Designed miniproteins, single chains, continued (3). Designs and how they scored, part 89

Each design is a single chain, and the fold is of that chain. pLDDT is the mean over its residues in the fold that is shown.

## One batch from the design tools (miniprotein)

Design m11275
Fold by ESMFold2-Fast:
Formats: C-alpha cells, structure tokens, sequence
Structure m11275 (fold): chain A 106 residues (1-106)
C-alpha cells in the first residue's frame, strides 16, 4: 500500500537525521515534541518554507543552527506520520520531499 511505502521512507529519513544529530550531541526529544506542536499549527506551505529557511541558516551558520534544523526535520517527519494517519497523503508527500531536500543540502 502507498501508506506503507511513505512510512518506510519516513523511517529511513528519521534514521539518517538521528545519525547526523548524534554527531552534534544529544537528541532533545522534548524539543522535537514542542517543534512538532508548533509545525502542526502552520499550513503545509508555511512548514515547507520554514524548513528550507532553517536549512539555509544551517548552511551559513554551523553548530547550533544545524542542530536546530535537524530537530525541525525530526518534528516534520513526526507530522508527516500524522498526515498519513489522517489520509492526507499529498501533504505527507510534500513534507517528506521537503525533509529529503533539506537533508541532502545539510
């Protein structure tokens, strides 16, 4: 099923983002939950814009900016799982593609 393919893609991306975060220090699970709650209040367009803006900031300013961007990617992947549950597959695909693009640039 298409949902299973999207979930597998999310799991692969979560693993890659967590590996990058572990190189920078400890993963803040509480921060991810807070960022997830923030992102879910935004439109999909605003979510995509914010992720790309944070990615650009991380490319110009390493360290904390990179850590922040990677935490937002984990929050976005959590939100993509919620969109799959809600049968919002187009929104889930848009967010997954944005995370993939951000991670390739980081």
Amino acid sequence: MEKEELLKRIEELEKRVREELEKLGKIDEKEIEELYEYLRKLSVYQQQFLIMALTEDALLNEGEARRRALHYLLAALRLAKEYIREERLDDARALIRTVERALELL
Scores: mean pLDDT 86

Design m11276
Fold by ESMFold2-Fast:
Structure m11276 (fold): chain A 63 residues (1-63)
Amino acid sequence: MSKEQLQAAAKEFATAYGDREQANTLVKAIEQAIDAGLTSREELLQIAGVDAATVQLLENLAE
């Protein structure tokens, strides 16, 4: 995924995720990782609280 697609997906993720507090925490962590240059599925899975389902949701929103 491109950095721009992931940033757009992170904004949509905050709306789509049912738990707002958890969504805001995950979005902030993902945005920090994207700013650091981490954009691959494997790199995102290294972030605390990010699982395979979260990455799949971001990939779906980035399309």
Scores: mean pLDDT 65

Design m11277
Fold by ESMFold2-Fast:
Structure m11277 (fold): chain A 62 residues (1-62)
Amino acid sequence: LSEEVKRLMEEALRAYREGDFEKADELLEEAVRRFGEEGRIGADLVEAFIRMEEWLGLVPRR
């Protein structure tokens, strides 16, 4: 993954952990829009991490 996609992934994870779900979704959509397939891979990885952390109770729930 490019450094730019990694940066967007880190920002999305941070937003989600802070409870800003809308911002997290916007950042993931931005990654897909700007970087296409590479951005989609990054977004899928972030979604997987979010689901795992949510299940473990490590992030705020909706």
Scores: mean pLDDT 76

Design m11278
Fold by ESMFold2-Fast:
Structure m11278 (fold): chain A 55 residues (1-55)
Amino acid sequence: SLSIERALMAEYGLSREEIEELKKMSREEQIKYLMEKKGLSKEDAERAAKAIEKL
């Protein structure tokens, strides 16, 4: 959904390209990427990964 993609970009600072790459990853890999590369807390990374799953 475009609305979920825009929310991810606004809330977590993700680019469209990053979202497309994250969609190819497992949830565990998504959470690790979001924490290590984007500096998100575990809680925020889990919320972002759950939103990506709905895309």
Scores: mean pLDDT 82

Design m11279
Fold by ESMFold2-Fast:
Structure m11279 (fold): chain A 89 residues (1-89)
Amino acid sequence: SKHSQEIAKLVEDTILEYWEKLKEEYGLKSPVEGAIAHILKKAGYSDEEIEELLKKSVEEQVKILEKNGEHLLAYLIRDIHEFYEAYKE
């Protein structure tokens, strides 16, 4: 139980450290935006498309990707935001 919580925290801290690095790499305001920008860039989105998408709400970002048939990307973006919010509060 306690060891499981310590392992979970280590994994979470490692993920968040990686997201902070992505935030810095992309010059973004939040680690979650950095993580999303990285995924979209790997999926073949342009820097301009990523910038325009990140200006929108999470719900609108997900709806746009779902409309474009990018169901896995929509799921991943929602999951990333949910993880970050759960950690923050």
Scores: mean pLDDT 81

Design m11280
Fold by ESMFold2-Fast:
Structure m11280 (fold): chain A 68 residues (1-68)
Amino acid sequence: MEEIEKALEEAQRHLERGKEAFDAGNYEEAVKHYARALAILIKVLGEDHPLVREVARQLAEAIDKLDA
C-alpha cells in the first residue's frame, strides 16, 4: 500500500505546516494546508473518519479567522 503510505505522509506534512501557519496568525496559509490535507485524508480514509472530521474543524476555524 505504497500509495496510501505516501498520501498519509503528505497529509501529515500539510497538517504540520497548517498548524504552524495558524499559530503564527497566517490564516490564509493555514487554510491552504488544511484544505490540502483534508482532501488527501477524505480520499484515503473516507469522510466519516475521526481524523477527517478533526481536520475539517481546523479548516473551518482557519476560514472563520479570515472573515474576522
Scores: mean pLDDT 83

Design m11281
Fold by ESMFold2-Fast:
Structure m11281 (fold): chain A 67 residues (1-67)
Amino acid sequence: ADALVAQGRAALAAGDYEAAIAYADQALALDPDHAEAWLVRAMAYGGLGDDEAAAADVARAAAAESA
């Protein structure tokens, strides 16, 4: 999962928000408790202007950190 999260962060830095979501989704499929993967997806949705999806994923990241 960590390698996929790193790929997602690299995609965010490149402005490729759709690729960042795809990498985060793959990381979450392997480890749904990976809070960083939820945050990467939240940042990507924010970059696309989907503030509701971004807020939902931030909340999921907080829940994953508690697991």
Scores: mean pLDDT 80

Design m11282
Fold by ESMFold2-Fast:
Structure m11282 (fold): chain A 63 residues (1-63)
Amino acid sequence: SMDEELGIEYGRKAGELYRQGKLEEAAKYAEMAARYFERAGDTATAKAAHWEAQKLKEEAGLV
């Protein structure tokens, strides 16, 4: 589905940003990925993306 494709795309971008040390931006993209996977009905992948976003926010000092 389109939501699933967008979830994958935002997840890939989050990974790229993480590798560049852009933790705050990476967290934003991981949150976007989670929302798209939720809309696609992929609860397990959405949950994983939420965990990744939370971890990135903690590493960035945002929480």
Scores: mean pLDDT 87

Design m11283
Fold by ESMFold2-Fast:
Structure m11283 (fold): chain A 70 residues (1-70)
Amino acid sequence: MEMTPEQEEKVEELIREAALKSGVEEEDVEKLLELIKRIKELLENNTPENLEEARKLSEEREKLIDELAE
């Protein structure tokens, strides 16, 4: 994941904006943003353990996005 801090902030804004426009609850939007933030923190230190945890959180994020897109 090759993102700058500015790109991460823009991704958070886009997710919030798109989700709210789609009628998603604010609490679900906050949960998505929290998952993204935690993944980012894990990826700041490129250890194998952090990469495994980030992968699990990424899967959780994808499932939540799929659920909201339904």
Scores: mean pLDDT 72

Design m11284
Fold by ESMFold2-Fast:
Parts: sequence; C-alpha cells; structure tokens
Structure m11284 (fold): chain A 62 residues (1-62)
Amino acid sequence: SAAAEAALRAQAADQKARLRAATAEELAAETDPARRAEIRAEEEAHLAAIDRRTAAQLAALR
C-alpha cells in the first residue's frame, strides 16, 4: 500500500539521519585523518545497506 511504502521510506530516512548524526559526533572526536577516512567509509557502507534493505522491502510491496 502507499501508506506502507511511505512508512518504510520514512523509517529509512530516520535511520540514515540518526546514523549521520552519530558519525558526525564520532568524526568531531577523531583527529587522525586515516581513522576519519575509515569512519566515513563505514558510514557509506551502512547507508548503502539501509538503502538496499529498504529497496527490497519496497519491491516486496509492489
């Protein structure tokens, strides 16, 4: 349903926003450029995983 699709998109958006906020706090505490790059790479991988799971759930509704 359109409502279920909207709910899944909203949940994914909220999860991504929270992850970005947590990553920003972690980056603010980290001064080592190599570790900062690793943290950013971990964020990118986690965001991609959220997007893949959300896409699969949306496809199952249609």
Scores: mean pLDDT 89

Design m11285
Fold by ESMFold2-Fast:
Structure m11285 (fold): chain A 94 residues (1-94)
Amino acid sequence: MSEKAKAILEAIEEIVKKFPKARIEVDGTTITITFPTEEDADEAYKIFNKLKKKFPDIKVSRDGKTITITFSLSEEEAAALAKRVEELNRKNLK
């Protein structure tokens, strides 16, 4: 896994740990996270802004309770990341 894919996964793991009620959806190279409150989304947005500073090609946007992250990875790396994010979602629901 590339340094960028690993950094994205680590940021998502931090979000799942801090905001267990957040819903995460992965669509190719786009991750959409919906938070229970706008305050949770604001706090999470700060985490993703740190990721953006390290990898400027990562686009991070916030709309109310929703954060959207768009990145460039190979199809293979994007698929591997999506699978691991889905596993984190399953563990968080147990």
Scores: mean pLDDT 79

Design m11286
Fold by ESMFold2-Fast:
Structure m11286 (fold): chain A 71 residues (1-71)
Amino acid sequence: KKEAEEQIKKAIEALKKGDIEEALRHLEKAAYLLRNGDPEAIQQLAKAGEAARKGDIESALKHAEKALELV
C-alpha cells in the first residue's frame, strides 16, 4: 500500500542522514500498516530496525530497501 511504501522511503532517508530515532519511528509505522500483509516484508522491516538500533546503518538500509521491494 502507498502509505506503507511512503513510510519505508522516509525511514531510508532518515537512515542516510543518521537520524536513527526518526528512522525507527517510520519503520514501526510501516510495520503496523503491513501487519496483515507480506510476512517477508514485515521481517525485513524488523531486521532493519534491529540493525539501526545497533548503529549498523549499512545493514539497516539493506533490509529497509528489501522491504520496499516487497510492498
Scores: mean pLDDT 85

Design m11287
Fold by ESMFold2-Fast:
Parts: structure tokens; C-alpha cells; sequence
Structure m11287 (fold): chain A 59 residues (1-59)
């Protein structure tokens, strides 16, 4: 899949759904995107999604 689109979908999910389950799933997905991506901008977006989702999930 397109990693840029995947990170944008994860960011949208975290912003629109504050449930712990959705945010834990977003952390897992964003971590995978961070590890797979070679693009600095995509990695930075993934890192921000992880940070936001961790705050919402209470981690």
C-alpha cells in the first residue's frame, strides 16, 4: 500500500476517534509505516501520529 496515504489515514483516525482501541491500532500501524518508509517526511508524520495516539490512549 501507499505509505503516505496509510499515514494520512492513521492521522485522520486518531483525530476523529478518541477510543483507546482505535488509537492503539493507529500506534501499531504508524510504527510499521515508520519502519518501512525511507521518506523523511512520511517518517516524521508517522512519529507525530504515534505521539498523538499515545496521549489519547493514555500511554
Amino acid sequence: PDLEKAVENAEKAVKEDKSKATNLAAIKEAREIYEMSTDEKIKEKAKKVIELAEKVAGV
Scores: mean pLDDT 78

Design m11288
Fold by ESMFold2-Fast:
Structure m11288 (fold): chain A 75 residues (1-75)
Amino acid sequence: SLKERLREGMESVLRSGDEAAKQSSPADAARLRAFGEDARALGEQAIASTPEEARQLLGEAMGRGRAVAEAVLAS
């Protein structure tokens, strides 16, 4: 149940990212899609991991997301 809810939450966030990419420039869309692929991989790893490992993976995903957001906002 918890793993299912976490996966559903991840899929919802990734779907929102895909919708944003469709409304973005080709360069920004490519950045958003690349991050979406990385976030999916990190999210699946986190769901399979211990709580401590999941926290580290979440921190990495958030750091990458911030870098992508900064790049998109700078364009």
Scores: mean pLDDT 76

Design m11289
Fold by ESMFold2-Fast:
Structure m11289 (fold): chain A 64 residues (1-64)
Amino acid sequence: AAAPARARAVIDGKEVELELASDLTPEQRALLRAVVDRIEVTGAPGASSPEAQARTLAQLRALA
């Protein structure tokens, strides 16, 4: 399997790095669900275009 892609994001004003893993544990999924509506994607895998950031946010919502 390929290494998971990483995205940069801001959650409640704090900058974090998130791994876009295809298989999350129930605990990781619950944590993502708690914050997904407050995530601002600032850097997407590949290009940091608004379209790429929107796709990354959609992927995070799908993982939650």
Scores: mean pLDDT 69

Design m11290
Fold by ESMFold2-Fast:
Structure m11290 (fold): chain A 59 residues (1-59)
Amino acid sequence: AEELLREAERLSEEAAARAHALLAKGAADPSNRDQYEAEAARLLAEEGERVLRLLREAE
């Protein structure tokens, strides 16, 4: 159970870092901001689903 929780934490941290990088690119390039925001949202949604699955398995 502990291992699944640690994996979920790692995936969350990776997703947050990648999403932050995409949002930073959008801030630097406002003409493509919507695209970067959409990519960040999709990344967070997909990794969020993976994290929830790991948390359910850890229970």
Scores: mean pLDDT 80

Design m11291
Fold by ESMFold2-Fast:
Structure m11291 (fold): chain A 73 residues (1-73)
Amino acid sequence: DELEELEKEKEELERRLRELEEEVRRLREELATAPEEERERLRRRLLELEIELGVTQLKIAVLNTVIKKLKEK
């Protein structure tokens, strides 16, 4: 069942999204209190996670659209 596979993929991406949101939150907190020497490394890591967060959000949006279209047929 293609719908079941897509729904499982969406659930996995939604779990990853929550993990990324928590990681970004923690890194922002770390960056706020970090010594100057670590700030550039933390900023780079934060950028990497924010890019992955954006890509994951886009994938979820695409899957939601596909799932909705398949369910409406």
Scores: mean pLDDT 84

Design m11292
Fold by ESMFold2-Fast:
Structure m11292 (fold): chain A 88 residues (1-88)
Amino acid sequence: SELVERVLEAMDRLAEALGMPKEEVERAKRLFEEALPSLTDEELELLLEALELQLELVEDYKRSGGKVSEELLKKAKELEERIKKLLE
């Protein structure tokens, strides 16, 4: 429950940072809620980490005027590999 609430909060923060329309945000949340019975706590924690990393990437992109740090790109690639291993 608490982990689900943290994911939803992270989704809201990312949506705000991206300037997403309310309808798109509500659509994303519905898709998440539909998937929720199939997700483990480990998958929810990984999703939260992915959303938080995406927020950092968006904030870095906005601050730099269209560039992303190599450090954040490395973190994104490491997270991609972790997701691949989880799906195997």
Scores: mean pLDDT 78

Design m11293
Fold by ESMFold2-Fast:
Structure m11293 (fold): chain A 74 residues (1-74)
Amino acid sequence: MTPQSARDLVDGALDLGWLTPEQAARLRAAIDAGLVDLDGLAELARELGAPRFAEALEVARTQSALSREAARAL
């Protein structure tokens, strides 16, 4: 994903109360350092103690992978 898309996910989760401002700041710093994949963001979110956000990212990744497999099967 793009850095902006990753930032938008963090901002949305902060607005929903899934992240504290401190957790959002740590995730944003990692995005600025080049972390732009859902797996890496989910792992960092778990390390920071934000399981709700990590779970949402893991679901999004799984759905994307399943959609790709379904398209290949058609």
Scores: mean pLDDT 75

Design m11294
Fold by ESMFold2-Fast:
Structure m11294 (fold): chain A 57 residues (1-57)
Amino acid sequence: ALAERPTPDLDTVLEMIAEGRLSDAVVDAMLASLREQGQDDLLARVEAAVAKRKAAA
């Protein structure tokens, strides 16, 4: 039981990136926000998802 409050679902966002449903501008803005927040682990996960999408193309 983890749904005690609305929590941003990063896994859903990563799936949207993999599906190509997010624009490059949105992804870039997200990466910039994560860098500003100092969220290195989350930043690495988003970068990995983008790299995986590029490798699949």
Scores: mean pLDDT 71

Design m11295
Fold by ESMFold2-Fast:
Structure m11295 (fold): chain A 95 residues (1-95)
Amino acid sequence: VEEARRLLLEGKYDEAIKKAEQAIKEDPTNAEAWAVLGEAYVRKGEFDKAIEYYEKALKLLNGEYDPYVLEILGRAYRGKGKRKEANKLFWEALK
């Protein structure tokens, strides 16, 4: 969802969250919308919510690992001080 990602780049995290929530309401299997929620919460410092939403995104990816989702999930775990979990996700994103 391009609009929500643009809002994230502009620092408009609450607006990005609302756009991603709308996308999820229309299609709850939209992994990209869940990933945008995760990114917004990482930027707000709410790492527990970020991890929850990224794990939802990964579960929806039909067993294929999206490097973008893995990288951001790794950043969320790093924010919580979970270095081993973060490094595993970054390693998977490099494949």
Scores: mean pLDDT 73

Design m11296
Fold by ESMFold2-Fast:
Structure m11296 (fold): chain A 61 residues (1-61)
Amino acid sequence: SREELLKEAEELGRRAVGALARGDYATAAAHLRQLAEVLEKLGDPERAARVRASADRVAAL
C-alpha cells in the first residue's frame, strides 16, 4: 500500500542518514538506492532520480 511504502521510505532515509553520520558511505549509498526504488513505486520518478544521483555521489566518497 501507499502507506506502507511511505513508512519504508522514511525508514530508509533514516538509515541512510545514520550511515552517513558514521562514515559508512557504502551502506548509505545502498539505502539511498533502495529509497529511490520505493519513490518510483510511489510515482515520484523525478525525486527517485535525484536520490539515485545522491547515492552515486555518496558511493564515491
Scores: mean pLDDT 89

Design m11297
Fold by ESMFold2-Fast:
Structure m11297 (fold): chain A 58 residues (1-58)
Amino acid sequence: SAAAEAARLIAEAERAFAEGDYARAKELLRQAATLMGGDPEAAVAAFEAGERLTPEKL
């Protein structure tokens, strides 16, 4: 499902961020938000603010 794929992208973004690859992390979050019909930039901003992201929040 789209939600399952978005969850996978969020998890991959969290790993990229932990590795210091901020550009990749942000791109993965934008892809997850796009899959869920959400706002890609809002998803990035929420993640940078320390918010726990789930597919339902995108």
Scores: mean pLDDT 84

Design m11298
Fold by ESMFold2-Fast:
Order: C-alpha cells, then sequence, then structure tokens
Structure m11298 (fold): chain A 88 residues (1-88)
C-alpha cells in the first residue's frame, strides 16, 4: 500500500516537472527548462524504485506516468529539440 502511494506521488511530481520544463522550453527559458526536466528525471527514478517494491500495481502506475510524460514531450518536441541544441 505505502509503496503504491509513493509511486503515485513521485509519478505525479515527475509529470508536473516534465510539463513545467516543456512550458519553459516553449517560452525560450532554456535554463529553467533544463532545471525542471532534471527534477522530472529525479522523481521518475524514485517512482521506478517504489514501483518495483509495489509490484504489478506499481508497474502499471509507472507505465501510465511514462505514457503521460511521453505525450507531454511529443507535444513540445520542437521546443525540446531547440533546448537540446542550446545545451550542446
Amino acid sequence: MEAVEKTRRYVEEAVRYARLGAEAAEAGDYETAREYLLRAEEYLKKAAEYAKKAGEEGEKILKEGLAEIRKILEEHREALEALAAHLA
């Protein structure tokens, strides 16, 4: 139960920061975008750790969260490609 709850919380934070990062990239604020996307990655790693402990239910929550993040990144693909070019 607790591991499932933590998986949900960390997935929610990862989705939130992925969206904030994508929006900052759309605004051309690449420094802020990078910071938010790094936070999203950290929360996603924590979510993955707790998903393993939560078993099948945790893996389902993680899979749904990854799909949401993928959708956000695809919706903002051009801005994120510009961010990647700026960081290179």
Scores: mean pLDDT 87

Design m11300
Fold by ESMFold2-Fast:
Formats: C-alpha cells, sequence, structure tokens
Structure m11300 (fold): chain A 96 residues (1-96)
C-alpha cells in the first residue's frame, strides 16, 4: 500500500534530494540559454521529486523547495529569466 511506498522513499531520501538538485539546476541552465521548453520539462521532473520528498516525510524541506520553485514560475511568467534561474538554483541548494 501507500505505507510501503513511503518506506521505500524514506530509504532513498538522499537520491531523491539529488534528483531535485540536478533537475532544478538543469532548469536554471536551460533558462539562461533561452530554452524555456527544456526548462519546463526539468521543472516538472523537479516537482515530481519534491512530491517524493514530501511522501518520504521530508515535509518541511519539500515546502521550502516548492516555495522557491513557485517564485521561479512567477519570474518566468513575468519574463524575468535570470531571476527565475536564481530561484531554481536556490531550490537545488535547499535540496542538498
Amino acid sequence: GMEKLREEFKKNVDQIKKGVASEARAAADALQNGDIETAARHLVAASIYVTLLDLAGETELARKIREELSKAMKAVDEGKYDEAAEHFRRAAEIAE
């Protein structure tokens, strides 16, 4: 059931954190290169990893990462790609 999945996620917390950091950095790099489509794909992947962190019991860490990803999305909507890339990098730093 869901409880068994949570146990497996807890066992793999360090790998999930690395996934968040890697995907968030890739999103930042893509935005700095003007590749919004690639950045969006990495944002989706980062968001999936953050959900796995929450399921693993890292609720406060997941909340902080989601806050930075939300700020990055707002900056993208406003055309502020350098600001968005900074927020993606902060999300990666929080995940480490």
Scores: mean pLDDT 87

Design m11301
Fold by ESMFold2-Fast:
Structure m11301 (fold): chain A 81 residues (1-81)
Amino acid sequence: ASDKALDAAIEAIREADPEMTVSEVIKLAGDKVAEVVGETRAIAVMFLLTAIAVELGISDDTPLGEVREQLLAELEREKAA
């Protein structure tokens, strides 16, 4: 994975409003990644975040504040791999 893409996604999730839904945050992260490394990488990161949410049993309408640390931990693992 591109370090810049994962860094942009991590930053977007850290800065996002805790009242935003997981679905809205995945889209926000995708938009931020697209600005930094382009649309193809943004699609890949959105797909990765969706896969992480599904694996953790997180619904699309879950508030970010409840799951932010779990999403960040999984992205940090992807960056470390």
Scores: mean pLDDT 81

Design m11302
Fold by ESMFold2-Fast:
Structure m11302 (fold): chain A 55 residues (1-55)
Amino acid sequence: MSLEEVMQELLKEAQKVLPRDEALKLIRDIYKEAVDKNLTPEEFKELGLKKIKEK
């Protein structure tokens, strides 16, 4: 699974609890962190779901 596929899944999940604009910003911030830290798609998904659940 690619980072882009995980990003799309996380965006759908975030939009369940946040307005679209806020969801996009949150997922972009998490994606940048994942790229900067060289996270795997699995690690990126875990980080994203954790951040979304904080809302």
Scores: mean pLDDT 80

Design m11303
Fold by ESMFold2-Fast:
Structure m11303 (fold): chain A 55 residues (1-55)
Amino acid sequence: MSLEELKKEFEEYVLQGLVSAEEFMEAVNAAVFGSEEEIREKLEEIIKRAKEREA
């Protein structure tokens, strides 16, 4: 999955209320200060947790 696809999926889960404020801040910090690899890993981890909450 591309980084842009991960960002879009993350945004959809944020809008659904399935991402905590702490997780949102982790993603923002990775996007501002981290590498592309760090943001990708952080988004994938948060999306995985959001999917588990959806079920």
Scores: mean pLDDT 79

Design m11304
Fold by ESMFold2-Fast:
Structure m11304 (fold): chain A 63 residues (1-63)
Amino acid sequence: SKAFELLTKGVQAANEGDNEKALEYFKKALEEDPSVKPALVVISEKLRDQGKDELAEEVEKLA
């Protein structure tokens, strides 16, 4: 789905350290399909595990 493609791009941007681009993709995924909220929760937990707490907090605000 388009929403899944956007989530994948968001995760890729986060791994590259581009937090602004990551958030744009996560927001676009949510706009495309609101049912991605549970996936955003899982993504935020994984970001915290990686020490990316600031980005994780922004993703949590979207969910």
Scores: mean pLDDT 85

Design m11305
Fold by ESMFold2-Fast:
Structure m11305 (fold): chain A 67 residues (1-67)
Amino acid sequence: EKKKLKEEILKLIGEILRLIGDIIELERKLEKTTDPEEKAKIEKEIEELEKKLEELKKKLDELEKKL
C-alpha cells in the first residue's frame, strides 16, 4: 500500500515539475513580448497553468497525509 502511494507521489511530482517548466517557458516568452495582445494571451496561459499547479499541489498534500 505505501509503495503504491510513493509511486503515485513520484508520478505527481513529475507532472508538477513539467508544469513548472511550462510556466517558466511562458514567463520567458512574456519578457520578450512587446505586443500588448500577445502579452495578455501569455498571461492567461500562465494563469491556467498556475491553477493546474495548485490542483496538483493539493493532490500531493492529500497523498502525503496518507503516508
Scores: mean pLDDT 83

Design m11306
Fold by ESMFold2-Fast:
Structure m11306 (fold): chain A 70 residues (1-70)
Amino acid sequence: MNLIDEAELLLTQASIYDAMGDILEKQGKKEEAKKFYEKARELYQRAIDLSGSPEAEAALKEVEEKLKKL
């Protein structure tokens, strides 16, 4: 698998976990939301490490802020 393809898959997976975290947070399930945001953070970081994606960098900062608010 190419590094670009790998980074795209990681970014997609991270965005799914991030969105699931948002849904759980809105339902008041803060502990579950935290777990999903932590998974998203890890996957965004891996995508950045492989490709230097500005989108992944922006998303990482946003998910870190969400984690601080929990």
Scores: mean pLDDT 84

Design m11307
Fold by ESMFold2-Fast:
Structure m11307 (fold): chain A 61 residues (1-61)
Amino acid sequence: SSKELFDKLSEEEQKKTEEEILRKTLELLNDPSLSDAEKMERSREVEEETTKKALEEELKK
């Protein structure tokens, strides 16, 4: 699902999306209020939402 959406992005947008996912994931990993399970789940959500948003923005260009 998210991988299929990611593959539809241009090479430039793929790099930007990867960097954004990495940044947001690091923020989640540094949140002391979240359990490891919650961090894993939210990291997956961040990947899906960031990829979806990037694709929607790419299609609007």
Scores: mean pLDDT 77

Design m11308
Fold by ESMFold2-Fast:
Structure m11308 (fold): chain A 60 residues (1-60)
Amino acid sequence: SKEEEEKARKIATEALILKKNNGPEEEIEKLAKEAQKLLSKFSEDKAQKIIAEAVEEVNE
């Protein structure tokens, strides 16, 4: 659903921000697992688009 896509994007973005700021590895891993779990529900194309959107959000 669109809500699940947005949730996956937000969690992926949060994980990327923590990684960029050298945040705690445990928290990064937790967020990465949560994002991966959500992304696994989508097609490969959709998952890649969500990841790309998260990367763009962090690198603005």
Scores: mean pLDDT 80

Design m11309
Fold by ESMFold2-Fast:
Structure m11309 (fold): chain A 65 residues (1-65)
Amino acid sequence: SLSDEELIRALTLVPGVGRELAEALLKHFGSADAVRAASVEELTKVPGVGPRLARAIKGLLDVLA
C-alpha cells in the first residue's frame, strides 16, 4: 500500500502539483488509499485542481497501482 509520504512525493512529480497541493489532496480525502481511489471528478472538487490536472494526477496514480 502507498504510504502518505510516498503519495506526497509521487503527486509532486505531476507538473502543477506542489507540496502544498499534494498535502491538500491527502487532507481532503483523508488517506493515501482514498486519494488513489478518487475519480477525476472527485479530484476536481479540491481547490486548485482543474479537469486537466485531475486527469494527470489520476494517470500517475493508476500507474502506481
Scores: mean pLDDT 84

Design m11310
Fold by ESMFold2-Fast:
Structure m11310 (fold): chain A 89 residues (1-89)
Amino acid sequence: MSEELLEEVDRALVLMTLAIARRYASKLPDQEKAAELIRELDAGADAVVAGDYDTAIEHFKRALEIAKDDPDLVRLLEQAIKTLENLKK
């Protein structure tokens, strides 16, 4: 029971982290890069909501590759991936 509730909380924390990352991405000077990054973040968030953590992790890894030169975005995305990998265990 409590473990299921903690998983729900972790999912909500991932989604909040993605909302922050999306807001940050929208302010990037390269609008084409921002749009591509936001697409991967949105697709990953949809996968998290669906409980498909493998698909979500793949989208966030693509987002990491797009955002690799931005240390704040990298940190946020790595934290989201780590949380989802722990939820799969």
Scores: mean pLDDT 82

Design m11311
Fold by ESMFold2-Fast:
Structure m11311 (fold): chain A 73 residues (1-73)
Amino acid sequence: SVSDLVPSEEEREALIKAAEELTKKAIEAVKAGDFSKAAAYATAAALLLSVAGENEKALEYIKKVEEAEKEVK
């Protein structure tokens, strides 16, 4: 059932941690001028946070990447 797809608290913490690492890689890619890699990492991070039910964190992490892009563009 769809309720069986809700991650556990431990699984949510792991997803958030993975999203943090991907967001860090996205920002590093932006600073390196690799906007395609940055978009891929940011998208992966947002998807993981969405699965974790952390939609507000997903928006926050997207904003961090967008601000980094504005500084280099």
Scores: mean pLDDT 78

Design m11312
Fold by ESMFold2-Fast:
Structure m11312 (fold): chain A 57 residues (1-57)
Amino acid sequence: SMEEKQKKLEEGERLMVRGIVTRDLELAEKGAKIMIETDPSLKPNAEKALEVLKAEI
Protein backbone atom coordinates (compact mmCIF):
# COMPACT_ATOMS: atom_id res chain seq x y z
CA SER A 1 0.00 0.00 0.00
CA MET A 2 1.02 3.66 -0.32
CA GLU A 3 1.06 4.03 3.49
CA GLU A 4 3.46 1.07 3.86
CA LYS A 5 5.68 2.50 1.09
CA GLN A 6 5.75 5.92 2.81
CA LYS A 7 6.65 4.39 6.20
CA LYS A 8 9.52 2.41 4.65
CA LEU A 9 10.82 5.52 2.87
CA GLU A 10 10.67 7.51 6.12
CA GLU A 11 12.48 4.72 8.02
CA GLY A 12 15.17 4.41 5.33
CA GLU A 13 15.64 8.20 5.22
CA ARG A 14 15.98 8.39 9.02
CA LEU A 15 18.67 5.67 9.02
CA MET A 16 20.53 7.21 6.07
CA VAL A 17 20.49 10.73 7.57
CA ARG A 18 21.66 9.36 10.95
CA GLY A 19 24.48 7.49 9.22
CA ILE A 20 25.55 10.60 7.31
CA VAL A 21 25.42 12.86 10.41
CA THR A 22 27.33 10.35 12.59
CA ARG A 23 29.68 9.34 9.71
CA ASP A 24 28.54 5.71 10.05
CA LEU A 25 28.80 4.40 6.48
CA GLU A 26 27.25 1.01 7.33
CA LEU A 27 24.17 2.69 8.83
CA ALA A 28 23.86 5.10 5.87
CA GLU A 29 24.10 2.16 3.43
CA LYS A 30 21.35 0.26 5.35
CA GLY A 31 19.06 3.30 5.07
CA ALA A 32 19.88 3.77 1.37
CA LYS A 33 19.12 0.09 0.68
CA ILE A 34 15.65 0.37 2.27
CA MET A 35 14.92 3.52 0.22
CA ILE A 36 16.16 2.04 -3.09
CA GLU A 37 14.26 -1.25 -2.56
CA THR A 38 11.10 0.77 -1.84
CA ASP A 39 11.62 3.33 -4.66
CA PRO A 40 14.33 2.43 -7.22
CA SER A 41 14.14 5.97 -8.73
CA LEU A 42 15.98 7.19 -5.60
CA LYS A 43 19.10 5.13 -6.41
CA PRO A 44 21.15 7.88 -8.18
CA ASN A 45 20.60 10.40 -5.36
CA ALA A 46 21.26 7.81 -2.63
CA GLU A 47 24.47 6.61 -4.32
CA LYS A 48 25.65 10.23 -4.71
CA ALA A 49 25.09 10.89 -0.98
CA LEU A 50 27.01 7.71 -0.06
CA GLU A 51 29.93 8.70 -2.34
CA VAL A 52 30.10 12.11 -0.62
CA LEU A 53 30.13 10.38 2.81
CA LYS A 54 32.89 7.95 1.68
CA ALA A 55 35.02 10.95 0.63
CA GLU A 56 34.59 12.56 4.11
CA ILE A 57 35.57 9.54 6.29
Scores: mean pLDDT 86

Design m11313
Fold by ESMFold2-Fast:
Structure m11313 (fold): chain A 64 residues (1-64)
Amino acid sequence: MEEELERLKRSRELGREIAIDLMVSSLPNIAEMLEETNPEVAEKTREEARRMEELRREFEEEKA
């Protein structure tokens, strides 16, 4: 039904925004924690953090 579809669309968009914000904030810290145990994974995590920052920038530009 339309009400349910609109609710899902709104939740998905809000979820995307929140997920990107969380990833941009958390991934650098996670990479730091992983540095001693798995430096390879830490480096890959930092690469993902940079990609998330790029996506966040694009998302902000969409809103502008």
Scores: mean pLDDT 74

